# Designed miniproteins, single chains, continued (4): the designs that were tried, part 15

Each design is a single chain, and the fold is of that chain. pLDDT is the mean over its residues in the fold that is shown.

## One batch from the design tools (miniprotein)

Design m12489
Fold by ESMFold2-Fast:
Structure m12489 (fold): chain A 72 residues (1-72)
Amino acid sequence: SELEKERKKQAETVGKTIDNGLAVREEQTTLTPEQRAAIEQSRKNAVEAAENSIDPVEMSELFLKLQEEAKK
């Protein structure tokens, strides 16, 4: 139960962080449909990884990769 709650909390945090970054990005420049689709797919992958309790280091690396995609 505690691990399940922790995984859900991590997934929510990952999703919110990505959403906030994307919102800030869109305030500065218009994303192409391809960039938006790539970010949304990576977000989904990151949230699923968090929900499945992937090793924290791997999860962090996946999240950093997603942030790099958002900056392109």
Scores: mean pLDDT 70

Design m12490
Fold by ESMFold2-Fast:
Structure m12490 (fold): chain A 90 residues (1-90)
Amino acid sequence: DALQAQVDATLDRMRVLVAQRVTDPARRAQMFATLDQMRAIVAQLSDAQRAQVLDVLQATYAAMARTTDEDAIMQQLRTANRIVQAIYDS
């Protein structure tokens, strides 16, 4: 599934960015848990829902890539996780 592969690749890029920029181990662990939660949700989605999630994750990654602020990175991930959960519940 090409959509699943693109979502997984985007989540993997987000994980690499967090590992590189987030120095606090507790914060990093929370962000990794959030990424793992989003990945688990996406595995259960339809192709239409995965396309919506891919757009959200790509926008989130672009926003995270533009900042060095750990709080801003965390807020982007929390917002993305809420939107992904809303898509799952729709």
Scores: mean pLDDT 88

Design m12491
Fold by ESMFold2-Fast:
Order: structure tokens, then sequence, then C-alpha cells
Structure m12491 (fold): chain A 85 residues (1-85)
């Protein structure tokens, strides 16, 4: 669980940096996808990986709302991703 939590925190930080304009959206997305691959390759149970990703997506949704970059429709799309995990 420790590795999954660390990788999830890294995904949240990458999201924050992108929202602050310190990373390009494309660079942040590429790095987040790489972290997702590391999580899947970790050998951790699927439910542990999904729990970590759900927490990361919830925090990302909260940040997007805080920065005024998410509409109600975008928030619903993020929540749908959480349900799909």
Amino acid sequence: MERARALAREMVELTRLALEGKLSEEEAQERIEKIGEELRASGLPEEVIRAALREALREAARLALEFGLASEAEREAILARLDAL
C-alpha cells in the first residue's frame, strides 16, 4: 500500500503543477500515465491500485474546482472516472 500511496500523491502533485501553469498539460498527462503504468506493474492487488487512483482523482477534482478550471460537467466526468476504476 505504501508504494501505491506515494505514486498517488505524485499524480496529485503533477495535477497541481499543471493547474499552477508550472507544467504543460501534455507533460503532466504523460507523467501521470507513466505513474499509472508503474502502479499496474507493481504487483499490488487491483483493489489497492483502484483505491489509490480514486483518492488521487478526488484530490485532482478538488484542485480543479479550487482553480476555477472545472465546470459542473467536468466535475461529473471526473466522478465518472472514479466510478469506472
Scores: mean pLDDT 71

Design m12492
Fold by ESMFold2-Fast:
Structure m12492 (fold): chain A 70 residues (1-70)
Amino acid sequence: SKAEQILEWGKLRLEEFKKAGIDLNMELPDGENPEKKKTLKEILLEGLRTIGKQEGLSEEEIEEIEKELE
């Protein structure tokens, strides 16, 4: 399913970042509020949520993907 494909893509991306020595807990400034920082992992999860919505996944399917990647 598309949900499984997105989940697998997300798992592979996180694994590649870890193998490259990239700190997924690295804090980056929020574009709308620079005092509120988001981790790189949170930014990646937001991106996957956007992709899931564009691919026509339900809210429940998107939440399951986010849960599996935490």
Scores: mean pLDDT 75

Design m12493
Fold by ESMFold2-Fast:
Structure m12493 (fold): chain A 118 residues (1-118)
Amino acid sequence: SEIEEIKSLLDEKNGGFAKKPGEEPDTLTTSRNLTKLIESGKATEEEIKKALNFLLSTQDGVTGGFSEYPGNKTPPNEEVTTAALEAFETYYKSQGMSEEELKEIFEPARKKIFESLK
């Protein structure tokens, strides 16, 4: 199943998802796979927390944008940032946050981050 395939990509040491089993996890793959896994209802709390912690490790403290890998090896960019913010939004929605509350939090954050990436 797609969910079993996604879970096989989880890096147990770093908590992120890689493109292939045994490869380095990246922010875009982690964000997209975490979103799918949460939406499926098949994510464990531990898997979610590890993946969210991985995503936070790729966040730039100045811009709030997300880079492809942790440790500032690549600059933050809008595509990766969009995917990471969507994963966080999906998580908070799964925890019972309303569509109105999500918009109030994520729309201003997204705008501010993207302006900082110019």
Scores: mean pLDDT 86

Design m12494
Fold by ESMFold2-Fast:
Structure m12494 (fold): chain A 72 residues (1-72)
Amino acid sequence: MELKEEAVEKLREAGRLAVQVDAEHADEVRAGYDQLIATAEQKMTSGTEEEAKQLLEKAEGMLEEARRALAE
């Protein structure tokens, strides 16, 4: 469903921004986001719509935090 795809894309964007914010720990940040994305992709095949909505909310929050940190 679109919600799951949107959540995965937002996690990818958040991770991309987060590694720019914390370049010294880029490998650790990237590994963390890769794990979250893998979990999200797994839920696309076995997860519920409710789980997709919760994941989207988390992805939105993480993206907002990354953008805020990058702007400051």
Scores: mean pLDDT 74

Design m12495
Fold by ESMFold2-Fast:
Structure m12495 (fold): chain A 87 residues (1-87)
Amino acid sequence: MSEEEKLKEKVEEKKKEFEGLLKLAQRIEDTNGPLSEEEKKLLEEIKKLMEKIEEAVRNKDYKTLKEYLKKFDEKFAEFLKLASERL
């Protein structure tokens, strides 16, 4: 598998993770009330990163794409940590 093919596959994985995150955020709000200000801010940062990831794929900017994928993983983990602390 080429590096480009691996990156595109990874992007599809991140899109699925992002959809799962949106569903998780909805479930948290339905059960525990509205998301915290920090959770909302992180969710918006993650949404913006996903848009940048999709744009980098369209532009074939694979170097920038790798950085955005790493940043996405970092912000995703941070959101999950904050969400878990609320129980």
Scores: mean pLDDT 82

Design m12496
Fold by ESMFold2-Fast:
Structure m12496 (fold): chain A 84 residues (1-84)
Amino acid sequence: SKKFEELEKEIEELRKQFLNTDDKEERVKIAKEISKKVLEASKISTPEQLLRLQIEVSTMLLYAIVREDKEAAEILQKTLEELE
C-alpha cells in the first residue's frame, strides 16, 4: 500500500541517520523512532513486507551490537520480538 511505502521510506532515512551518527545518545533517539515507525508499518504490512521490516531491524541490531550500543541494541531487539 502507499502508506506502507511512505513508512518504509521514513524508516530508510532513519536507518541512514543511525548508521552515520557518531553520537551514542543520538543513536538511541533514532533507534526509538525506528521502533515506532517499524511497529506502525507492521500493523498494515503484508507477510512479505513484514519480512522486509524484520530484515531491516535485524541489520540495524547487528550494527548496534558491533558498535557496543547496548541501549540501542535492546530497543531494536525488543522491536524485533514485537514483530509477529
Scores: mean pLDDT 86

Design m12497
Fold by ESMFold2-Fast:
Structure m12497 (fold): chain A 69 residues (1-69)
Amino acid sequence: DKEKGIKKVKELADKNPMSGTLKDLYKKASDPKASTEEVKKLAEKAEKIAKESDAMTAAAKAKYDAQVS
């Protein structure tokens, strides 16, 4: 279960390499001292961040806004 949470956070961080927040969440989730419950909360937070701040959507919007400004 803990490994599934860590893997999920890693997958989201790998898909969003420019997101420092997702990288930080993965670092915390991969810490051997992190509890299973902490990893679960980090995975849930990472999913929310990825959904709300889709790095591709954010990058596309920033590029678009820069071009039309």
Scores: mean pLDDT 72

Design m12498
Fold by ESMFold2-Fast:
Structure m12498 (fold): chain A 97 residues (1-97)
Amino acid sequence: MKMPALEVAERLLEAGLSTRAVILALAELKGLPAPEITGDPWDPETVVVTLPDGTRLPAREYLASLGNVDPEEVREKALEIDVEEGVELLVEAVEKV
């Protein structure tokens, strides 16, 4: 049940997960160090991934480089990351009030 990482990412983004959560989940499942992610997490076309060696890639190119993944494992990990970051954003919003 393995699929290209780019296809899995496109399906999860359509389902409402952030580009950031999907990229971080894929990096972790592939045993890669977490890349730096910049841009709008809900607009994949604006997202740029910076690798630990300083290489900068559009998110789509990074996702295409990751090969095949299990969509269920990626979905579960991305949901965990998205929930954790969502809670942090809510705490910051409350602290500003």
Scores: mean pLDDT 72

Design m12499
Fold by ESMFold2-Fast:
Structure m12499 (fold): chain A 67 residues (1-67)
Amino acid sequence: SELEEAAKKGAESVGKATGLKAEAEVKDGRATIKVYGEDGKLVGEGEGEDLEGVTKAAAQALIQAQE
């Protein structure tokens, strides 16, 4: 689906920007992007329900991972 593809692309972009592991999940029309530190600890996340929401979720996860 478009939402799944956008979420994966968002996670890939965040992973490339941070150098960290980023994952995307889509369930029940909601996309979640999570970023994990080198120790495997969650350092950033965001979620969205549409394509614009996914873009915002990726930005939120990126900002959190940089702090």
Scores: mean pLDDT 82

Design m12500
Fold by ESMFold2-Fast:
Structure m12500 (fold): chain A 114 residues (1-114)
Amino acid sequence: MEEYEFEGERDGLRVRVKVKKLPNGEAEIEVTVEARSASGEVFRDTAKAKVKNYEDAKKIAEALVEAVRNGDLTPLEKLLAESKDPDTKKAIETGLEAVVRARQAAHDADLAAR
């Protein structure tokens, strides 16, 4: 199977996106997000989604990594708004939710330490 990996990090948030080309021409996106609290505790979330088109999966992976590197999720939100395919939308939403969950876990840990 063909596999590609994209990685980005900024301000204690690290994202790694793996895109696998499946034998039927579909692609699987695996998003791993790590958020570090102020105390240095690391929270990891992993999510998977399938996309009908490998090129769309690669675009989602690149947009997610770039959004994290820039500290701005707007490129992903724009891609979600412009996408018409339900599977593509679900993949983008899955990536966004993983980022939000990891950040929330790190923030909750920081609040609990106070």
Scores: mean pLDDT 78

Design m12501
Fold by ESMFold2-Fast:
Structure m12501 (fold): chain A 76 residues (1-76)
Amino acid sequence: SMELVRATAPLSMELIKYAVDKTIAKREGDKEKEKEATAKAYEAAGKLLRVVAEMTGDERYLKEAEELFEKAKELK
């Protein structure tokens, strides 16, 4: 829905930012910054799925968000 698109747009932009940061870090050979950007991307994706779960009422997205937060934590 248009409402879902508007609600998720800021988080989608944040996810793109971290994807760009990861690409730059990889090009520069900075493994620590690449890892940090990857972790932040997982956190942003998790937040995005939480918004989708809240708006749709589909609990499966909430579970996927939780798994993404755990993946982000493992990279720290």
Scores: mean pLDDT 82

Design m12502
Fold by ESMFold2-Fast:
Structure m12502 (fold): chain A 64 residues (1-64)
Amino acid sequence: MSEEEFEKVVKEVEEKMLELKKENPEASLGQIAAKAATWLLENTDLSDEEVSEAVREAVARLKK
């Protein structure tokens, strides 16, 4: 995956995590991350490793 493709995926993950948090206000960031990872695996052609990398980066950005 190129750096541009990875950045695009991370931004999509961030937006999905924010959406999931609005729907699940009591859920922890870890629970939201797990839900986002499951959604990506079901709705994209990304590998488990690519999904884990993108979710980890999105979590790091949202914790700031």
Scores: mean pLDDT 79

Design m12503
Fold by ESMFold2-Fast:
Structure m12503 (fold): chain A 109 residues (1-109)
Amino acid sequence: KVEEARKKARELLDRIVELARRYGLSPEQIERIRKVAEEAIDEAYKNGDTEGIFNAVLGAISAVAERIARRFVTRATFDENRKITSIELEGVPEELRELAEEAFKLMKE
């Protein structure tokens, strides 16, 4: 299951990166977000933490949302283990909101 979670998370991350590119994030910004997310996915994978794998994807979504939506506040709430428990996404493309919903759905399963 953790292998399937890692594969799904990487697929979601590729879609997030493509959305970020279409909305005008620089190659440098995209590479930074991707690297942080991939490192977090790999760390969670080593620990058998399927929730952590998808939480890394939510972190990438938050970072992209913050850069796209300069006129609103994007906010993530963390628990004691630094896992994202909620994300506030307003004024972002519907596609990014759908990606966040998919990541939360996979994380809660």
Scores: mean pLDDT 78

Design m12504
Fold by ESMFold2-Fast:
Structure m12504 (fold): chain A 100 residues (1-100)
Amino acid sequence: KEEEKKEKVRELLKRFLRELLGLSEEEAERLLDLQREAALNPDAVELEREALERLVEALARKRGISLEEAREYLSSEEFQEEVDAVIEKLKPEAEKLAAE
């Protein structure tokens, strides 16, 4: 039952990444796995770099822009607004999971 809740949270996070970055199911799963490994291993700087590179590549592909432009976009207010919009869209489902 606790494992089912964790799986639902993971599915919600994959949906967030797919909507935000235009990732496939497999790409979203890989990015989450890299983020989790980096969080569990604070000395694993290489895993954090790989996760960031995949994020930048996904944004560049989704928007049809260069890797350099994608890195600049990540620090923009426009990207922050896009992140907030996706969070707002998924918030009711996230709140239901938190209440369980």
Scores: mean pLDDT 76

Design m12505
Fold by ESMFold2-Fast:
Structure m12505 (fold): chain A 84 residues (1-84)
Amino acid sequence: ETEEERERAAAELRAEHAAIVANADGVDRDDLIEEVVRLLREIYGFSEAEQEEIRRDMRRYTTTADLMVAIEVLRRYRELKEKE
């Protein structure tokens, strides 16, 4: 629950995903962006206009590693939200 615990968990997750990304031959960044958009649509019900804004921002501001981490975080958040 502390910020340090969250930071440690996030760092461990990032290290695991960095290893996956480094070994992921043929991973397309655009495919990862579309997966993030799909999860955001499923979790929050984002409109087409909101989805396009997010695609634009991710193309400008995210790396492949950032997208892989975001996908895992969103999948875990979706699971937790269903338990609330």
Scores: mean pLDDT 72

Design m12506
Fold by ESMFold2-Fast:
Structure m12506 (fold): chain A 64 residues (1-64)
Amino acid sequence: LKEKREELLKKLREWAKENKLDVEIVSSETLDAAGTRQVTATLLKRVEDPEAGRPVWVPLKTLV
């Protein structure tokens, strides 16, 4: 699973670099119903939230 996580992170970093976006990438692990670990990686984009008066991170793309 570590190798899969690194692969997903690499793909998202390359995509973000090509699109010149101000982004953050986060990864998570979950267990499915059979007890198998699933790895996900999500690309977050910084967006100004007028109600909060501060920037928030919104998900743009998730890889499994």
Scores: mean pLDDT 69

Design m12507
Fold by ESMFold2-Fast:
Structure m12507 (fold): chain A 92 residues (1-92)
Amino acid sequence: MEKSKKELVRELVIAEGGLTILRLGVSLAKTEDEKKKLKEKMKKQVKEAEKVLKEFKEHMKKYGATPLEKAQLKALEESIEEAKKLLEELEK
C-alpha cells in the first residue's frame, strides 16, 4: 500500500526541520564532544532524510507535485546537501 500524499509531505517537513535543527546545533556547539554527538545524530538523520526524499520523488513521478510540494522537496534536498558538506568538514 502506498503512503498518502499527506504522510509523504509530513515526512518531508519533519526530515527538513530535523536536519536544520541539527546543523544549527553543530554551529552553536562549544565543545568537541558536543559536536561529535551532534555529528552522529546528523549522519543518522541524513540517511532517513534520503529515504524520505526517494519515496517522495517516486510519488511525484506517478502523481506529479504542486508548487508547494516542489518547494518542500527542494528545501529537503538543500538541507541534505548542507548537512553532508558540514559532515565532510567535521571529518577533516
Scores: mean pLDDT 79

Design m12508
Fold by ESMFold2-Fast:
Structure m12508 (fold): chain A 97 residues (1-97)
Amino acid sequence: EPPKEFVEFYRKVTRPQAIGLEVLNETGDEREALLVTARELARVLEELSKEVERSEEYLELAERLREAVEAGDLERLLEELGRAEKLFKEEAEELKK
């Protein structure tokens, strides 16, 4: 059974993708869905930065995502989303211990 801290972390980090999928279902616009996902992820990263040891990395990634959203650079957004996924996998492994 996963620890409570892991479950709460997982709920927070999956929330942006769930919101993005809702936008995709309503609009059919993959670009808008990705932009919404990235904006919500930046918010989650900033929220989590207050609770994690790697606070600076979370804040830097939140800023990079916001900059990519403002630039409308989808390629950069996908790269930053990949960095977020790696960061979350590392944190999740620690929380499972």
Scores: mean pLDDT 80

Design m12509
Fold by ESMFold2-Fast:
Structure m12509 (fold): chain A 59 residues (1-59)
Amino acid sequence: MSREEYLRLSEALYRAATAGDAEAAGRYTYLIMSRVLGEDEEVAKRASRLVEKTVRSKL
């Protein structure tokens, strides 16, 4: 994945988070962790769940 695609995913993540779209925010976090950073699936899933939980709190 290119740096430009990484920035696009990061922008999408911020937009989803600010809109309160927990599912989308978690999905973009997983994609960034797994595809861009090459993180372990466990780490990517954990980061995704953390972001989703934070956004789902709608605060």
Scores: mean pLDDT 78

Design m12510
Fold by ESMFold2-Fast:
Structure m12510 (fold): chain A 75 residues (1-75)
Amino acid sequence: APPVTASTALAIAILAEEHGARELKALALEYARQLPTSGEPDKALLEEVERLLREGRFEEAKRLVEERAQQALSA
């Protein structure tokens, strides 16, 4: 099966945070951290999204994840 991308896991975490689903958010963030891809883009994306979520910037976190996903698909 194709691996779930960090952007997909982070998008789920953002939705979970907005809906107050703390368990789902924790699972999605843990899954993103466990992904075998430790490249700079994935690592930076995870750190920035975690930061934005801590600051309550859910919309900015969503936009960042969407931008990165679109970049990956267009490359």
Scores: mean pLDDT 67

Design m12511
Fold by ESMFold2-Fast:
Structure m12511 (fold): chain A 87 residues (1-87)
Amino acid sequence: SEAERKLKEFREWLEKNKEELEKAIKEAIATTEATKEVPLPKVDSAEDALYFAYALAYTLATNPSLSEEERQEAVSLIKKALEAAKK
């Protein structure tokens, strides 16, 4: 099915980009204080939560023009998504 193909593509993508995305997450957390609490949007699985965290980290790394508040909110969401992914 298309869902099975997409899941396989996602897993292969994550394996290839895992180290780079983990470095981006560490850099974002180190350079931005997460002082604002933002509720995590609905996530159906731990794998989706991890994907959401990586997607936010990548967006944060590729958009240097984001405001301080937007960066704080993104880092807060990344931290919450990583906590959800620990399941």
Scores: mean pLDDT 65

Design m12512
Fold by ESMFold2-Fast:
Structure m12512 (fold): chain A 77 residues (1-77)
Amino acid sequence: SELEKLGDEVYERMLKEVSEEDLEKGLEHMIGLWRKVEGDQGEAILARIEEVDKEDPETGRELWGGLELAKRLVAEE
């Protein structure tokens, strides 16, 4: 599916830049961010990511991909 492809892209990019331990910490951080989005902070977080996407579309895509991956991981729990 398209969501799986996006998640795979984020994993591939993170593996190039971080260690295995740092990848796990990064995923934990993204999951925490997604849980805040589900709460009352969602509008502020999404607006910030949209600003980043306008300034740097590559970084914005990684943030959107990471958030979608976190959403999927939380849904599988």
Scores: mean pLDDT 70

Design m12513
Fold by ESMFold2-Fast:
Structure m12513 (fold): chain A 67 residues (1-67)
Amino acid sequence: SNLIGYTNPSTIITADNTTLAELSEKYPELTVVGERVKNYKITAENTTLKDIADKLAKEGFGVFDAS
């Protein structure tokens, strides 16, 4: 649980239901992609993908690069 796979440029592509509850609180701009697994896009102006990943990891998420 609380595992996030992401890819360039700012896409969180995999998350479970527990992770989604936390992400929706922090990032209301999450967009569902029509996939069998839950794929989400997040946009953050003036923020790099690394900064987003680092913040999520510090918040207790298991973050990995799925690029």
Scores: mean pLDDT 52

Design m12514
Fold by ESMFold2-Fast:
Structure m12514 (fold): chain A 86 residues (1-86)
Amino acid sequence: MDPLDLLFLRRALRGETVSRSGKAPEIVRKALRYLKENPDATEEDIREVLKDIEEKDNRGSALDAVIRAYKENPEEVLALYDEAEA
């Protein structure tokens, strides 16, 4: 797993500004919440859930980081989400 993807997710889940629009925390939380509730979700399903967030808000880049991290270590990624929501 790319250490930068994990760092990005941790910072976004803490509400830190990790994108120009400041939308990364919302994108990461929505994507991980959907994956936790729908563990069999496809990449397309995740992208569809976030379609209402404009592409200019770096939706694609934030989603790519979530999808890449989740594919490589889903347990660690979901644990980060659980820690942030606790």
Scores: mean pLDDT 69

Design m12515
Fold by ESMFold2-Fast:
Structure m12515 (fold): chain A 99 residues (1-99)
Amino acid sequence: MEKELEEIEKLLEEEENEEDRKLLEEAKEKLKKGFKEALLFALEKHAERLVTVHGWPKEEVEEKLEEAKKIIEEAVKKGVKTFEEFKEFMDELYEKKKA
């Protein structure tokens, strides 16, 4: 819990973009409520920016957002509580997808 807040604070110190800084501050507040809440909030805001700032097709972003939400739900069911554990979960999923 404390390590995740420290990582967000570190990212806030390094971030020069005002909009991304605001997103990190909001993610920090969501993290205080729970890891899942913070991760879902960050994911939804990232998806919004992919459409509005980067010009990605809305339909493609919505499909990827739903896939990512399912991955987060599965990670939480597996007992993932930190960003480091989530990274490990994602690495395991990536290895499992090797044909």
Scores: mean pLDDT 67

Design m12516
Fold by ESMFold2-Fast:
Structure m12516 (fold): chain A 90 residues (1-90)
Amino acid sequence: MVPQEVQDLIADLTAQGEAYLAQGEATGSAALIATGRALLAVAQDIRDMINQEIAAGKILHSNQQWQEYLAAAKAALEALRAEALAAEAA
């Protein structure tokens, strides 16, 4: 069973990504469009990671292992946000 925190993160990343993409398209902001796409890509990578583990026929991961995936996903999100902010500042 996938922890609720992982499901919530995927939902939040998807919602934020769609919102940034829509705002960027409406305003013509390349930076917002790029941020939206990056957030959607992170959400998809998490889904693909979960699906790959399941498809491999592995025993379902412990809550600790799911928390490790959650931590890695949050780190990736923070890195993407920092990169987007640096690009806007330049």
Scores: mean pLDDT 71

Design m12517
Fold by ESMFold2-Fast:
Structure m12517 (fold): chain A 85 residues (1-85)
Amino acid sequence: SREEAKKQIDKLREETIRRLVELGIPEDVARMIVSLIEMGRVSLAKDLAEQEAERLGLSPETREKILEIIDETAKRINEIRKKEE
């Protein structure tokens, strides 16, 4: 149902924010990244994440993990939304 899809996306949103914060992204930026993913603006979400990772001096390994999280989150949101058509 539409309600179950929203519930699943809400949980995924909070989990993704937590994962990004654990890797060193500030919570406000992590929330912006996830909002961009939810809007289908995945490339912009990646650009914002790369810009912040560089500014904060995060390692290349951490930056790669952040980008992988963005890609997997976008895929999961798309899969949840497709089940409601």
Scores: mean pLDDT 86

Design m12518
Fold by ESMFold2-Fast:
Structure m12518 (fold): chain A 84 residues (1-84)
Amino acid sequence: SAVANQLLIASGLVEPTEVKVGVSVKKLDLEAEFALVDYLEKTAPEGLPFVLEVYEQTPEGRVVVERRRLATAEEVKRAIEELA
């Protein structure tokens, strides 16, 4: 859900990307990836349909650069692996 997605971002479980010159991406570490998947599976075990927002940390604040609708824990894991 949108509420669950906002909670994930606010709790820091979804790491922001940081753009410096070209693109300098702060990748998710493996521990954070597994913690996020475990959290999502436990909070919405029946497919977990929600929107994942990826943002870039800039000097002016956070800018949402990508939005994905994810329906299953497998899709969440795959999306995180792509972002890492």
Scores: mean pLDDT 50

Design m12519
Fold by ESMFold2-Fast:
Structure m12519 (fold): chain A 64 residues (1-64)
Amino acid sequence: SFQELGRELAKLIAEKRDGERAKELMYQLTGDEEAAEEVGRAVDAGDAERARLIAERALAEKYG
């Protein structure tokens, strides 16, 4: 479900692991390839704050 994908993404961001999976989840949630790439890179870089901000912005643009 949407909620399950969002929870998995939030967990990967908080744990700073598996940027490739985080990218896939971001794309499934938003369809935004650029946001997905940026979130994946931020997760792999260990920058949870940046990953969270990008994800929140992309979700707001898609659903707000």
Scores: mean pLDDT 88

Design m12520
Fold by ESMFold2-Fast:
Structure m12520 (fold): chain A 88 residues (1-88)
Amino acid sequence: MEEIKKKAEELEKMADHEYRSAEQALTGARDLRKKAEELEKQYKENPSDKELKHKAGLYGAIAGVLEIAAETSRWVAEQLRKKAEELK
């Protein structure tokens, strides 16, 4: 049954794509969290600069969204992988 084998291979490729998307999102989240931490440090040295606090908060929030996106992509990848295994 060549059709079932092709479908399993397709699902495995989709899972690999979702894992790569999750890795990219986590890399972006880590970079944004480092920027947020640096901005918070600058804000502690200049408490009158409310924009530093606001930017730190925004970068932290965006990092959180990327972390959720990565978790979702990993979950989707796991479901695709399980489905591919069921077809073998």
Scores: mean pLDDT 85

Design m12521
Fold by ESMFold2-Fast:
Structure m12521 (fold): chain A 93 residues (1-93)
Amino acid sequence: MERRREEERRREIERLRERGRELHKEYQEREEAGIELSREEVEELALEVKEGQLKIRLLHEGVSPEEAEEILEERREELREEVRRVVEEYLKE
């Protein structure tokens, strides 16, 4: 791939990794404060993490940021189903 496209992908991957770290920190801070997350909050956080992980994987495979967004939109329902299963397991605690 051309240098410009490689730089765009690297920048997007870094941005997504930073967002993932921020989400993890927010979750840890809420746990330390003894705050229980609602089902809706857990689902939204889990969905954002799953979307970020998928996008990072696609970018590493050489997919452009625009194409990664399109693939993510196509797989959104599949990701939501996966998130619901994860949330059900989380709520068992």
Scores: mean pLDDT 74

Design m12522
Fold by ESMFold2-Fast:
Structure m12522 (fold): chain A 96 residues (1-96)
Amino acid sequence: SEEEKLINEAIERIAEEYVRLKHPDLPASERQRLVQELVEEIKKKIDELKKKYPNMTLRQAAIEAIKEVLPEFALQGELIIDYAYSQLKLGKLPPY
């Protein structure tokens, strides 16, 4: 779905920004590996949250997953997700 694509792209962006800020001195290949690991961890947490809370929306699950996986980046992650949904409502998909 469009929403699933939006969330997947937002999670990838969040992971990339987090690794860039926390590990700027790492080689590109190692940073890419960390990004992939974070993306997988966040997606796994979303699946776990959706199973535990079946009435939770995909947006709510994504925001909560970011808070649990990346607590120090939770606010920035929530803003990235919020922006992505804002662009979808305007008939645009991120990144814009």
Scores: mean pLDDT 82

